# Designed miniproteins, single chains, continued (2): the designs that were tried, part 49

Each design is a single chain, and the fold is of that chain. pLDDT is the mean over its residues in the fold that is shown.

## One batch from the design tools (miniprotein)

Design m5684
Fold by ESMFold2-Fast:
Structure m5684 (fold): chain A 90 residues (1-90)
Amino acid sequence: SMEELNKISELLSKYTKYKYLDKEKAEEILKELSELTGKSVEEIEKEGEFGLAAKAIVHADEKVPMSSLTGTEAALRLIDRALERSRELR
C-alpha cells in the first residue's frame, strides 16, 4: 500500500493547489480520493484536506490504518509533533 499512500499524497497536494484555481479539476481529484480511500466525496469534503493529509502522513509514518484515525486525532498528533520540534529548536 506504499503506492496507494504515494497516490493519496500526490492527489492531496493537487487538491490543495486546484481547490481555489480550478473547481473542475478539484472535483476530479476528490473523486479519485474517494476511490482510493473508500470514503464518499461528501465525507472527504467534511474531513477537509488537512484532516485527510494528516491521516495519510500518520498512516505512512506510524503504520496505523487510516480508518482507525479521525481527522482530528491525526491532526492533533501532527500538531503535538510540531510543537515538540519547535521547543527542541529553541
Scores: mean pLDDT 68

Design m5685
Fold by ESMFold2-Fast:
Structure m5685 (fold): chain A 81 residues (1-81)
Amino acid sequence: MDKEKLRERLREELGEYLTDEQIDALVDFVLSHPALQGASEEEVVEALVRLLKKPEEIFPNGELDITSREGLAEALERLLA
């Protein structure tokens, strides 16, 4: 996974909702999770956009706490599997 490509795409899609510091933290979070390394940058960006803008479409029953790092990792693994 290309760190700069992921960062640029996240800025384009989420830059109006997240600060540059938050985007950098999100990039580092994704790159630090081995289970997510099998996905493309576009798959990760699409999954994160869906989770952050419309979490109810992914987890209509509130199954996972996406505000925690662990819950976000599980949600991304579930979406990218």
Scores: mean pLDDT 68

Design m5686
Fold by ESMFold2-Fast:
Structure m5686 (fold): chain A 82 residues (1-82)
Amino acid sequence: LEEEAKIYKGLAESEKANYDRLQAKSDELRKLAETYGKIDPKKAEEYRKLAEQYDAGMQAARDSYNYWKEKADKLEKELKEK
């Protein structure tokens, strides 16, 4: 039980790290879209579309994080009740 909870926590932490990386990249691309919006609107649109792809990846990582976190939390509660 303790080892399984630790594994699930590790998986959740990995997905959180993935989410944070994707979020940083999405934020960077959106800043580039803002910068190019005044100079090259077509290039700005390309950066925005790339950011949307990263946003989709963030949603998947968030779902995986929640899945593993819930499993870890359930095992931790069982350990406390023993």
Scores: mean pLDDT 83

Design m5687
Fold by ESMFold2-Fast:
Structure m5687 (fold): chain A 93 residues (1-93)
Amino acid sequence: MEEKKNEIRNFLRNLPDLRKIKDKEELKKIVKEFTDFVKENFDAMSSEQLEVITRILLSLLKFHPEVSEIVQETLDFFYENSKDERVRRLAKE
């Protein structure tokens, strides 16, 4: 699974600064693609990667209400499915 770990790492490194996207529809599309990728690859992600992703999602909730439904759904998914208490705690906030 090193191939999958490298894919996840490269995806996160190449993620655009979502907070700088001014078009609400473009932001929704990118966030949907991001959350779909994360949910699909959830079991292959490390606790550290999930924590970073959770913090990105929490930032999006705070500053971009237009994506709040998609982000909240993904945070709920992390809360229900994560075995890491730290990730669950962050997702609950």
Scores: mean pLDDT 73

Design m5688
Fold by ESMFold2-Fast:
Structure m5688 (fold): chain A 96 residues (1-96)
Amino acid sequence: EEVERLREEALRSAQKAVEYAKNGDDDKAVEYGQRAVDATERLLRAAGASPEARITVEQVAKLLDEAAKLSKNPEARKALEDGIKRVVDAYAEAVA
């Protein structure tokens, strides 16, 4: 139940980060990117390194990378890139 909710929250937030980055709203792109990272970290804490969590990590990382590439602000780009690293590191910790 909570696992599915967190997965949906992570993916929806990551998708919104891409949408905001596309229209030049770097502040909201970072805000929603951060929400995606937080939801993904909570998902990993709740579900561990399950197949669904792994797929969610891969999808969130891909969407945040797309948002970073679309962002024109260097600070926003770095924040989104740092978010990718946080998601990957959280997954690595969950598999250990």
Scores: mean pLDDT 87

Design m5689
Fold by ESMFold2-Fast:
Structure m5689 (fold): chain A 104 residues (1-104)
Amino acid sequence: MSRVGILASSAMMSVLAGAVSARVYMRQHGAEGARLAEEELKQSAKGTAALLTRAGSEAVGREAERELLRLADEAGADPARLEEYEQRMLETTQRFADRVIAEA
């Protein structure tokens, strides 16, 4: 169904927007940048999970939220690896997006 595909694509864009914001905060806000980046990644994770819930099911959305929030927490704990965790969040979101599209 085209609606599922649109919501899944929106989930990917949500994660990408969070990643871009996190990088901007890291560059512009010094010591506060890591905390602001973590907060943006967590907000992006929650928004992405909500879109995946609408595309597939509450169970898929809860699983995605749990995994994405874990990656956001890990990024906040190790800001030197922020780019690696952002990529893992994108890959995780793509995996869940592919799953909800396949289940449609």
Scores: mean pLDDT 76

Design m5690
Fold by ESMFold2-Fast:
Structure m5690 (fold): chain A 66 residues (1-66)
Amino acid sequence: SMNVQRTLQEADRIIQRGRGSGAASRYFELTGEEMRRLAAEQPDLSPLEVRRLGLDLAAKKLFESS
């Protein structure tokens, strides 16, 4: 839980500093990919849950692949 919160905070900072930058664009691309996968694999998830999980997973991938 603490690691998830820290990852999301760092991703938010990247978005705020890099509106229109490669990092922000990559984060949104990864989020869209994760959201589509989650919606297909777990159709019972609400749109809000899909969004939150997608953002979390995308942030982790962004920091792990840098």
Scores: mean pLDDT 72

Design m5691
Fold by ESMFold2-Fast:
Structure m5691 (fold): chain A 75 residues (1-75)
Amino acid sequence: SVDSLSEEVKNLLLELRREIQANPDTPPEDIRNLQMALNTMMYEGASAEELRAALADREALLARGRELRAADEAA
Protein backbone atom coordinates (compact mmCIF):
# COMPACT_ATOMS: atom_id res chain seq x y z
CA SER A 1 0.00 0.00 0.00
CA VAL A 2 1.12 3.55 -0.71
CA ASP A 3 0.40 4.37 2.95
CA SER A 4 3.06 1.87 4.09
CA LEU A 5 5.89 3.62 2.20
CA SER A 6 8.89 5.10 3.98
CA GLU A 7 9.06 8.86 4.61
CA GLU A 8 11.83 9.18 2.00
CA VAL A 9 9.65 7.61 -0.72
CA LYS A 10 6.63 9.71 0.33
CA ASN A 11 8.73 12.90 0.13
CA LEU A 12 9.97 11.92 -3.33
CA LEU A 13 6.37 11.44 -4.50
CA LEU A 14 5.34 14.85 -3.11
CA GLU A 15 8.24 16.50 -5.00
CA LEU A 16 7.16 14.73 -8.20
CA ARG A 17 3.55 15.87 -7.80
CA ARG A 18 4.70 19.48 -7.31
CA GLU A 19 6.98 19.32 -10.36
CA ILE A 20 4.22 17.86 -12.56
CA GLN A 21 1.64 20.37 -11.28
CA ALA A 22 4.03 23.30 -11.86
CA ASN A 23 4.63 22.39 -15.54
CA PRO A 24 1.58 23.41 -17.62
CA ASP A 25 3.28 22.21 -20.84
CA THR A 26 3.42 18.56 -19.73
CA PRO A 27 0.87 16.63 -21.82
CA PRO A 28 -1.93 15.16 -19.64
CA GLU A 29 -1.32 11.74 -21.21
CA ASP A 30 2.33 11.81 -20.11
CA ILE A 31 1.28 12.79 -16.56
CA ARG A 32 -1.12 9.82 -16.42
CA ASN A 33 1.50 7.43 -17.82
CA LEU A 34 4.18 8.61 -15.36
CA GLN A 35 1.76 8.34 -12.42
CA MET A 36 0.65 4.84 -13.44
CA ALA A 37 4.24 3.61 -13.82
CA LEU A 38 5.34 5.10 -10.48
CA ASN A 39 2.26 3.85 -8.61
CA THR A 40 2.78 0.35 -10.04
CA MET A 41 6.47 0.34 -9.00
CA MET A 42 5.51 1.46 -5.48
CA TYR A 43 2.78 -1.18 -5.26
CA GLU A 44 5.38 -3.78 -6.30
CA GLY A 45 7.65 -2.62 -3.43
CA ALA A 46 10.11 -0.36 -5.25
CA SER A 47 12.66 1.43 -3.05
CA ALA A 48 13.40 5.17 -3.12
CA GLU A 49 16.59 4.36 -5.06
CA GLU A 50 14.65 2.43 -7.70
CA LEU A 51 12.14 5.28 -8.05
CA ARG A 52 14.96 7.83 -8.46
CA ALA A 53 16.63 5.63 -11.09
CA ALA A 54 13.31 5.31 -12.97
CA LEU A 55 12.84 9.10 -12.89
CA ALA A 56 16.34 9.60 -14.30
CA ASP A 57 15.13 7.66 -17.39
CA ARG A 58 11.82 9.37 -18.14
CA GLU A 59 11.49 7.80 -21.61
CA ALA A 60 11.66 4.27 -20.15
CA LEU A 61 9.21 5.26 -17.38
CA LEU A 62 6.78 6.72 -19.96
CA ALA A 63 7.06 3.54 -22.06
CA ARG A 64 6.26 1.40 -19.00
CA GLY A 65 3.26 3.60 -18.23
CA ARG A 66 1.96 3.23 -21.79
CA GLU A 67 2.30 -0.57 -21.60
CA LEU A 68 0.51 -0.65 -18.23
CA ARG A 69 -2.37 1.45 -19.60
CA ALA A 70 -2.67 -0.81 -22.68
CA ALA A 71 -2.74 -3.89 -20.43
CA ASP A 72 -5.39 -2.29 -18.18
CA GLU A 73 -7.59 -1.46 -21.20
CA ALA A 74 -7.20 -5.05 -22.50
CA ALA A 75 -8.33 -6.56 -19.18
Scores: mean pLDDT 70

Design m5692
Fold by ESMFold2-Fast:
Structure m5692 (fold): chain A 61 residues (1-61)
Amino acid sequence: NLQEQLEALKKQIEAMKRSLIDNLKRAVRENNETLANFYLAQLRKLGFSKEEIEKLVEELK
């Protein structure tokens, strides 16, 4: 069923986004600019808007 496959994919994407957010938070806490920029780029590829990423970074300050 296409609907069930779509829902499973959405759950997988959300899990990947969560993992990348956790990795980004760790990189920011460690002051690892290279790693933080890498995870930001990955989040953009997964469909996070620039505004969502900016809000996420602001929360980490």
Scores: mean pLDDT 78

Design m5693
Fold by ESMFold2-Fast:
Structure m5693 (fold): chain A 86 residues (1-86)
Amino acid sequence: MSGNEITAKALELGAKEMKRAAELGDSKKVIEVVEQAKKAVELYGSPEVKKAVMPLLDEALKAAQEGDLKKAVEYMEEAARKAREA
């Protein structure tokens, strides 16, 4: 299994978890999931995936810290899509 496939799977699972946490208003959990996703990308992602995805995860973290949980989920879903396309 490729590192990019593992990264895409991790981000897809992260997006689902974040969406559930956002529905509950759990901003701490949303932040935790973004931080875990960043670690997964760093461990498994190719240089191309890291370049495409890490800026989106940074934006997701910023949105979550500002209380915009819906925007954080949108950035995570976009990151998952870009990782899958790589």
Scores: mean pLDDT 84

Design m5694
Fold by ESMFold2-Fast:
Structure m5694 (fold): chain A 98 residues (1-98)
Amino acid sequence: AEPEEVVLRLRVELPASMTPEQVLAIARNLAEEAGADLEVRVFPSGEIEFVGRDAAALERFTRLFIAELRRLGARVLDLEGSPRAAALVEALRAELAA
């Protein structure tokens, strides 16, 4: 059986002025805006992980999050996901390439 949870992992290059605490605050605010109930983990290396159960809400959240990070000067270097997230990862990669 496929897992109920959807996992998405981003590797990002954060500007030196941005802290992990600021990234977590951005993620919390955008998760509320997108109606996404998810867990967020930010690593000092620039890796960010999201775990949720609603793929559509996670997609809305992740688009908003990537857009906000890029607006603040961050770059998304890589994007990975669980097998259930494969279509979401492909859609987000297409948006990043535009």
Scores: mean pLDDT 77

Design m5695
Fold by ESMFold2-Fast:
Structure m5695 (fold): chain A 57 residues (1-57)
Amino acid sequence: MEADLHLGRYVATKDEAEAKKAAELFGVSLETVKKKVEKILAAAKVGRQAALELAKQ
């Protein structure tokens, strides 16, 4: 979906204009989009840390 494309671009670039566009297309606030992206990034960070620990063994 077009809204998901803008959300993905915001995750990659941190461009607030992409977050605003996603918020408009989803019909939610900019704050809601930012919180959802923050949750996704936190989960990805945990996954990367686990991979790094495995690489040390």
Scores: mean pLDDT 73

Design m5696
Fold by ESMFold2-Fast:
Structure m5696 (fold): chain A 78 residues (1-78)
Amino acid sequence: SLREQAERHLAEAERLLAEGKRLRQAGDLEGAKRAYEEARKHAAEAASLGDEDPSAQEIRDRALALYREATAALAEIA
């Protein structure tokens, strides 16, 4: 279902954001940038899919929060 697809993208965005933070702490700025860019793409997809189901508002709101976090992290490591 669309909801299940949105949930998978949300989980992947969360994992990639955590991976980006880990890589940044290790000094791998190239790896961190790539992970944050992928996290942002998955968060955008989750938000888009979440808009199709009114009961998925929590998924949409969380996806938008992750998108903002990834965007801020990318700005910091530029």
Scores: mean pLDDT 86

Design m5697
Fold by ESMFold2-Fast:
Structure m5697 (fold): chain A 91 residues (1-91)
Amino acid sequence: TEKQIEIIEKGLKEALKALEEGKSFSEAMKILMDAVDEAISLLPADKQSLAMARAVGAMLRAMSDVSINGVEPKEALERFAEEVKRIVEEL
């Protein structure tokens, strides 16, 4: 669990840096999702599919928050990372 949290936190820092450097929200989210995929790959095989399904759901909510609800990209990435950390901790 702690190892997966470290990977997600590192991915969030890289995604936030990408936003500061002028990359799009979609590019930043891809960086964070690559870290999420790595973290989920370290879970037991029987839990990976459920974790990924929940993470994709959280990603779609974050994308909608920015595109439809006017949430700032930084806030949406931070909320998504917290949700994925929770998903990993519950499994």
Scores: mean pLDDT 86

Design m5698
Fold by ESMFold2-Fast:
Structure m5698 (fold): chain A 81 residues (1-81)
Amino acid sequence: MDPAEVVAEAERLLAEGDRLFEAGKLAEARALYLEALGLLSRTLGPTHPALARALAALGDVYEAQGDTARAAGLRARAAAL
């Protein structure tokens, strides 16, 4: 798949995940954020700057679910990109 098409699909998944997160559907939001992160990581590599949004969003959902340690790790990784 064209990297631009993968980025567009990831942005669509992140936007839908954000909507679910705001609605309190944390497990569903997490699933979409993980799918977006997986698509970006496989296509662009694990350190590409485009991953920062997905990592930050995933960190926010893990914090909301009470997994503060995993959330901190994800936010640190996003900041390091």
Scores: mean pLDDT 83

Design m5699
Fold by ESMFold2-Fast:
Structure m5699 (fold): chain A 82 residues (1-82)
Amino acid sequence: MEEEEKLRKEQQEEREKETELWEEIENNNDEEKLQKIRKLIHEAFESDLETSEKILDKLGKEYKIPQEFIDLLRKRKIEIES
């Protein structure tokens, strides 16, 4: 139980950090770019791990997404596939 509570708290903190980073992304991109970013994130979560990694790399390079946000998305994808 204590270990599960620690895991939930850690996941909650990661979600809050993801939200803060997403606000930064929204401030740095127009609506058209944000729609493309959202679509790529959804596609990454629907894809296999290899394809997901390529999409996350594209997000960092083409859209200047913070590496910390990409790392959080990668962690979530791995947890879903586990």
Scores: mean pLDDT 77

Design m5700
Fold by ESMFold2-Fast:
Structure m5700 (fold): chain A 100 residues (1-100)
Amino acid sequence: SAEEAAGEVAEAAAESAEKAAELARQGNSLGAAMSAGVAAVAAAVAATIGEKGGSSRERVEEAREATREAGEASLLADQGNSEKAAEEAEEAAREAREAA
């Protein structure tokens, strides 16, 4: 179903965001920025599929929040702010898990 597809994509977003947080804590700014960027795209796709597929408004909003937080994590990692990048990526992962 579309709800199942949205959940699976949200889970993929969570995994990418978790990887971004790990890479940020290791000081791998480029890796963190790239993984967070992937998480942001996946979360946005999950929100779109969920909205069109009739997922709850709560789950769609959680996927949208994951998109915003993962985007912030990517920007912060690119700027070399590894601590804040990890925090934002961890928040994105939690929100993406909730959307799944």
Scores: mean pLDDT 89

Design m5701
Fold by ESMFold2-Fast:
Parts: C-alpha cells; sequence; structure tokens
Structure m5701 (fold): chain A 63 residues (1-63)
C-alpha cells in the first residue's frame, strides 16, 4: 500500500467514523505496528468500535 492510498483510506475513515484524518492515519499505522483494537482505542482516546473499524479497514487493504 502506498502512502497516497493510506492517506486516502484515512480520509474516508475519518469522514465515515466522525474522527480527524490524523487520528484515522495514526490508527492505521498502529495496526501496521501490531497493536490490538483495544490498545489503539486507549492510545487514541476513541471507542473500541471505532478502533475495530480502523483495524478491519487496514486488514482489508493488506496492512
Amino acid sequence: MSVAELEELARELAEKLGISEATALAGLILVQDGFSPEEIAEMLGISLETARAITEAARAHGL
């Protein structure tokens, strides 16, 4: 996945989930680093459901 594709996915997730693009991008990077949805939710101050949505999107795109 290219940086441009990652940024586009972050923008789509931010709009869909009602979070900032920076938060969505950080969440995607944390998935790549092997963090769980629970850890991502705690680190970013987002709901577990939002963290799971980011994780599923990342996995669907090979992250």
Scores: mean pLDDT 84

Design m5702
Fold by ESMFold2-Fast:
Structure m5702 (fold): chain A 98 residues (1-98)
Amino acid sequence: MIDKLIEKIEKTLKEKGISERNKKIAEETLRELQGDDVEMLEIILLSLKNALELGASDDAINTLISMLLMISKRVKDLSKLNEEVRKVIEKIKKLIEE
């Protein structure tokens, strides 16, 4: 699952598949969510994994990827993440930096 998740994120970023609408919904959703950045990151990652497994729309997946990108930039201390989440975020940061 994690490899498929990373592959989908990479493809979406390379194809510039994230719309302005996806970004706005992601930003508004993150504003309404309560919790610390690590907790939000874990919830978003779980939601994205479930969306991929259930065959959710590209719009839903791209919105969740946008949320994951936004929250990952706010997390400075990766040592608080579980190993699976940390690997995904390290990969995302590398893809953003290219």
Scores: mean pLDDT 75

Design m5703
Fold by ESMFold2-Fast:
Structure m5703 (fold): chain A 80 residues (1-80)
Amino acid sequence: MVEEAKKKLEELAKKAVEAAARGDFEAAQSYIKEMEEEAKRYLEKLEDEKDKRELESYANQILAGVKKFYDLAKAAAEAA
């Protein structure tokens, strides 16, 4: 479950980063939103508190990284 959730978040993160890199900020935002919804859905299915904590920590970190890349890509596009 936790590893499945991590793989799903990584796939969505890759799509969000690729969309932001090509200037498709609407698609990037959509993928970021899907990451948040998938993380929430997996957390609701987990019953072990240790697994919940691990997934929550991972989701927060990967989302922060993707959002930072989005901000940098958008700033670069606005500067061009």
Scores: mean pLDDT 83

Design m5704
Fold by ESMFold2-Fast:
Structure m5704 (fold): chain A 100 residues (1-100)
Amino acid sequence: MSLMEQINELIREASEAALAGDEEAFRRYLREILELMSKASEEEQKEAFINLGIALQEVAEARAGTPLGELARRLARIATEGAASGDFEGALARMRELLE
């Protein structure tokens, strides 16, 4: 499995956990995603932030009004801004802070 295939599979698993209301699993999968992203090329990081932003926005909408939905909304914003700006290191650091 390629690095991007691993990241995309973890994004799917994180979304499924969030939709099931499993915040612990959601946070664990996100931490794994961020660790893999830190080892990825700039091109792969941009793709991962785009895919992550889309998935997190869907979670935020599905879980609107919940603490998990609010966490997903904040993470989606960081991922989208990271993809747009190219500040991948800054985006990773901000996302890690929210997962503590």
Scores: mean pLDDT 89

Design m5705
Fold by ESMFold2-Fast:
Structure m5705 (fold): chain A 71 residues (1-71)
Amino acid sequence: LQGVDELTPEELLARMRAMLEGQLELARAAGDARRAAEAERALALLDEMERARLPREELLARLAELEAELA
């Protein structure tokens, strides 16, 4: 959370990807097919955001939403 304001768009995307990959690994280890599918869908949306070159402010908002959902 602290220092996120200093990250580039690429660094924000990389952080969100690492969080989602972690959730996917945990879901697969637990045999939770639904949670795994949700993480895979979120990763696909992240790839779309990267291709769309979303502004940094929008990426910060998306990271905050993801952190709230994973808490």
Scores: mean pLDDT 77

Design m5706
Fold by ESMFold2-Fast:
Structure m5706 (fold): chain A 73 residues (1-73)
Amino acid sequence: SELEEKLLTVPGVGPELAREIVDAIEKSGDPAMALVVAVSRGLPLETIRAVADLLVEQGFITPEAAEAVVASY
């Protein structure tokens, strides 16, 4: 998966977490679940922002949706 490969480039995201994020999106049908998974794992804010930026770049979520999640953290 292109998304899984790109998630692996984010510092703090290992192979297991990248797969878990992709699986969460596929099972829920909601790409915002990737950010929910990252927040639930207690990842640093900079890592959550990097994941959010990647989801925006790949067209999974809007910049406004990404900022709303990051701002609430």
Scores: mean pLDDT 76

Design m5707
Fold by ESMFold2-Fast:
Structure m5707 (fold): chain A 76 residues (1-76)
Amino acid sequence: SSRREQAIQYLQEGIKAAEQGNGEEAVQYLRKARELVKDDPDVVGLVDAAIKEAEQGNFERAVKIAQSAIDILRGG
């Protein structure tokens, strides 16, 4: 799969972990996604915000922000 598709998969796994209340796993997946999108400053900014929200236990916010990052990566 492409680098972009792999980033979307990691963001989706991070969302799943956040929805399950697993902040540590969510942050791990979001950080993996970040490495694949570091050349896209708009997406990096969203992933960094999602990581911060997940680290603070704000899982609903982390999910919404990570979903926005997926939407941009899908051509939104």
Scores: mean pLDDT 89

Design m5708
Fold by ESMFold2-Fast:
Structure m5708 (fold): chain A 73 residues (1-73)
Amino acid sequence: HMTVEEALERFRDKVSEEIAKLEAEKGRPPTVDELIEIVKKVRDEFLAEVTDPEVRAALQEFADKVIEYLKEL
């Protein structure tokens, strides 16, 4: 069963993977809007698969804080 720590590590890895993929595909660094879209996409994908309420809450809180941070840049 996936722990909160494991879920957050996988979330961070997936976000980094999607950023690297976008940079490779577009030949430029991602914009703030593209970063927000990646975080939202990864959040939604994880929440669709994770049923544990503690893990879901931790993932949602972490993703929302990252999105808030990016919006202030």
Scores: mean pLDDT 83

Design m5709
Fold by ESMFold2-Fast:
Structure m5709 (fold): chain A 80 residues (1-80)
Amino acid sequence: SILDKLQAQLQALQARFAAIAPNLTPQEAADIQGELALFQAKLAELQADPSVENELRAQVALIALESTLFVAERRIERRK
């Protein structure tokens, strides 16, 4: 199901966050944690009400989280 795929994406993104956590500034960590919390909230909404609107909202939150992680990873590389 789409929910199972998005849950798998959440696990992968949590693993990416854990991998870079030691190299993050407090603000970068807070930004990623905020996006993770938002994505988890949208997944809970989708689980409670499996509508196309809730699927879209979960996908939008996923894109935002992936973008925030990508920016943080790029900032870490530039600090080396």
Scores: mean pLDDT 89

Design m5710
Fold by ESMFold2-Fast:
Structure m5710 (fold): chain A 74 residues (1-74)
Amino acid sequence: SQPLTLEVPGDSIAEGVENLRRAVEAQGGSLEVLELTDTHLSLVIRTPSGELRVEGDVSVADGVTTIVGEATGR
């Protein structure tokens, strides 16, 4: 597992996650949400070259959704 910090535009966690999904899909990948709460998320990013599982804390401030956690590759 590797530390991960992601910043995505969004006025809410749901909007931030959708903006992240669009960014991943624009790169030829897909994003699956496994768990989403108001403070935590778990998701999987899949590409032809592999799978990345992301787990972390999520917060929203000033139009930015910030995810701080860990990424585990396969």
Scores: mean pLDDT 82

Design m5711
Fold by ESMFold2-Fast:
Structure m5711 (fold): chain A 106 residues (1-106)
Amino acid sequence: GAEEAAEYAEKAGEYANEAAKAAAKEAKDIKGAVAASAAGISGAGAYAGSDIAKRKGGKFSAEQAALDAEGAAKTAELAGKVGGEKAKEAAKKAKEYAEKARKAAE
């Protein structure tokens, strides 16, 4: 339910943040920096969605957590393209947790 979607969204956000950190270290140009920033912002959004879902509960909060997790996974994938192996691994984990958040929201 909503609590499970929130927990998975939190993990998707954590992995998006790890992808952002790895991409920031590898960034040689503005495209890399933008990808890292996007992953970090979306990761923060997933954290916020997780907190709201835990506090309010219900299908609406679960759906918002799943959407935030999916956003974090998409930007983590972009960071993975510039951040090397560590960022790619983190992006893969963000995607896995976003899929789990979606199933929990259903």
Scores: mean pLDDT 73

Design m5712
Fold by ESMFold2-Fast:
Structure m5712 (fold): chain A 63 residues (1-63)
Amino acid sequence: MMEEAEKLEKEAIELAKDNPKLLLEAAQSQRPTAVKMLEQGVPLPEVALKTAKAVLEAVKEKL
């Protein structure tokens, strides 16, 4: 699960190579959701995976 999150993060970085600001904005927008999931007892690896996936999708939508 954590390895999958790392792979998705790398893909998002590569896709946003020409627009790093978009990657930063996508990551920042997902932070409150990630914190909420942790507060609800969702395991860290699952939160990391879901957050990475959401960031990647946000980057893809803006390409």
Scores: mean pLDDT 77

Design m5713
Fold by ESMFold2-Fast:
Structure m5713 (fold): chain A 58 residues (1-58)
Amino acid sequence: LLEALEAAARATREAVAAGELDPASVRTSFSTEGKTVVVTSTAVGADGSERTITAKQE
């Protein structure tokens, strides 16, 4: 869980730094797919579209 959460946070920070995401719109959730924990971060892109960043940990 922690590793997937850190990976998603890093990817989100990099996208924000690149100007691809609105930092105020970032939302993070997690789910389980079998034995895999999936961390999903959703944010609004610079073009107004919803962007999703996913990290998985088995």
Scores: mean pLDDT 74

Design m5714
Fold by ESMFold2-Fast:
Structure m5714 (fold): chain A 76 residues (1-76)
Amino acid sequence: SDKEIRDRILEKHPDNIPILLTMASSGHEKAYELFMKKSSPKLQELLKKLKETKDHKEKSKIVQEMYKLIKEEILS
């Protein structure tokens, strides 16, 4: 099932911030908790803002900003 696949991905990649973001954004509670423990303070605030945001256009902008920041952190 999709849930079993997602749970397995999380088990194999508990420290992978891009994977944790993708799963947390899809409503995976454990991925959200791990993201909040392992990501930078700015990424944590952006994910909180994303969860509280109802506007789809604004959600898209937040997600784009988060992926840009993750890319910058990986390249640094």
Scores: mean pLDDT 78

Design m5715
Fold by ESMFold2-Fast:
Structure m5715 (fold): chain A 74 residues (1-74)
Amino acid sequence: LSVEEKAQALVEAHKDETNPEHFALVVRHAASQLPEEERVPFLEAVLALLKKEFPDRTEVIALVEELLAEEKAR
């Protein structure tokens, strides 16, 4: 699976998750299971999908943006 396909699968599998902190933990865990070089592309793909499909989930988007910022700072 490509990084984009992995991101889409995660977002689709967890689309009914109402708790933004729990969703962010799932994203963090999924990213941690990837090779280091794939983590930023994966988080960017998740963020792009959330902004496209669930733009009203502003709290989830903000938490994923924070995860992406943390990973880019490494």
Scores: mean pLDDT 83

Design m5716
Fold by ESMFold2-Fast:
Structure m5716 (fold): chain A 66 residues (1-66)
Amino acid sequence: SEAEARALADRLMASMSLEERLAFNQRLGDLWREIAEEAAAQGLSEEELEERLDAAEVALIEEAVA
């Protein structure tokens, strides 16, 4: 759930060094750009784009915590 993802993000950020936080934010930004470009190419709605971005952010947080 989004609430669980937020809790994981909070825990992750609390455990990370500044360097790790910068690397995470850079990866998140790159991922969001790629998803936005793909969504635009596929003609997706703003709602569908938002759902994909949320899912990708959750997946990245889970990967970083694992």
Scores: mean pLDDT 77

Design m5717
Fold by ESMFold2-Fast:
Structure m5717 (fold): chain A 103 residues (1-103)
Amino acid sequence: SEGFEKAVEYLEEAIRSLEEALEKEEKGDILGTIGHVLRAIGYLIEAEKVLENNDIPEEVKKYLEEAIKYLKQAMLAILQGDLEKAREYIEKAKRLIEEAKKL
């Protein structure tokens, strides 16, 4: 379970980065929002690498893949100036990561 514990640490860092992204978005700091979303994606990719080397449930991997997809959609929404849609995608990704941590 050492690999699982390390994956959980990366998931917690991803959640923290998304919370910081939402705070930056609320303040109108677009570059700060982008930076924190990219950090969250980076932490999720590191979590997936740890999980690939361990017998972790497929549902966890599926939630992380969906979370990354939503964060990519959030980035696209930010680039299009749709901050409300970006916020929705960030919040959906955060919920999926929280569900992955419970499994």
Scores: mean pLDDT 86

Design m5718
Fold by ESMFold2-Fast:
Structure m5718 (fold): chain A 56 residues (1-56)
Amino acid sequence: SLADELQRRVGLPPGVAEGLARAVEQGVPLGERQLKTLVAAGVLTPEQAERLAALL
C-alpha cells in the first residue's frame, strides 16, 4: 500500500503514513505548499518532505 511505501521509503510513523496515504487517495494535492505546512506543523521533517515529494 502507499502507507507501507511511505513508512519504508520516507521513514514516516504508521499513523502519519496512513493519514497521508488517505489524503492522496482522496485527491488532496501534496504539493510544495502542503508539504511546507506539514513541516511547519511538526508532522514532517524537511528531509522527509523532500523524500515524499520525490516519491509522489
Scores: mean pLDDT 81

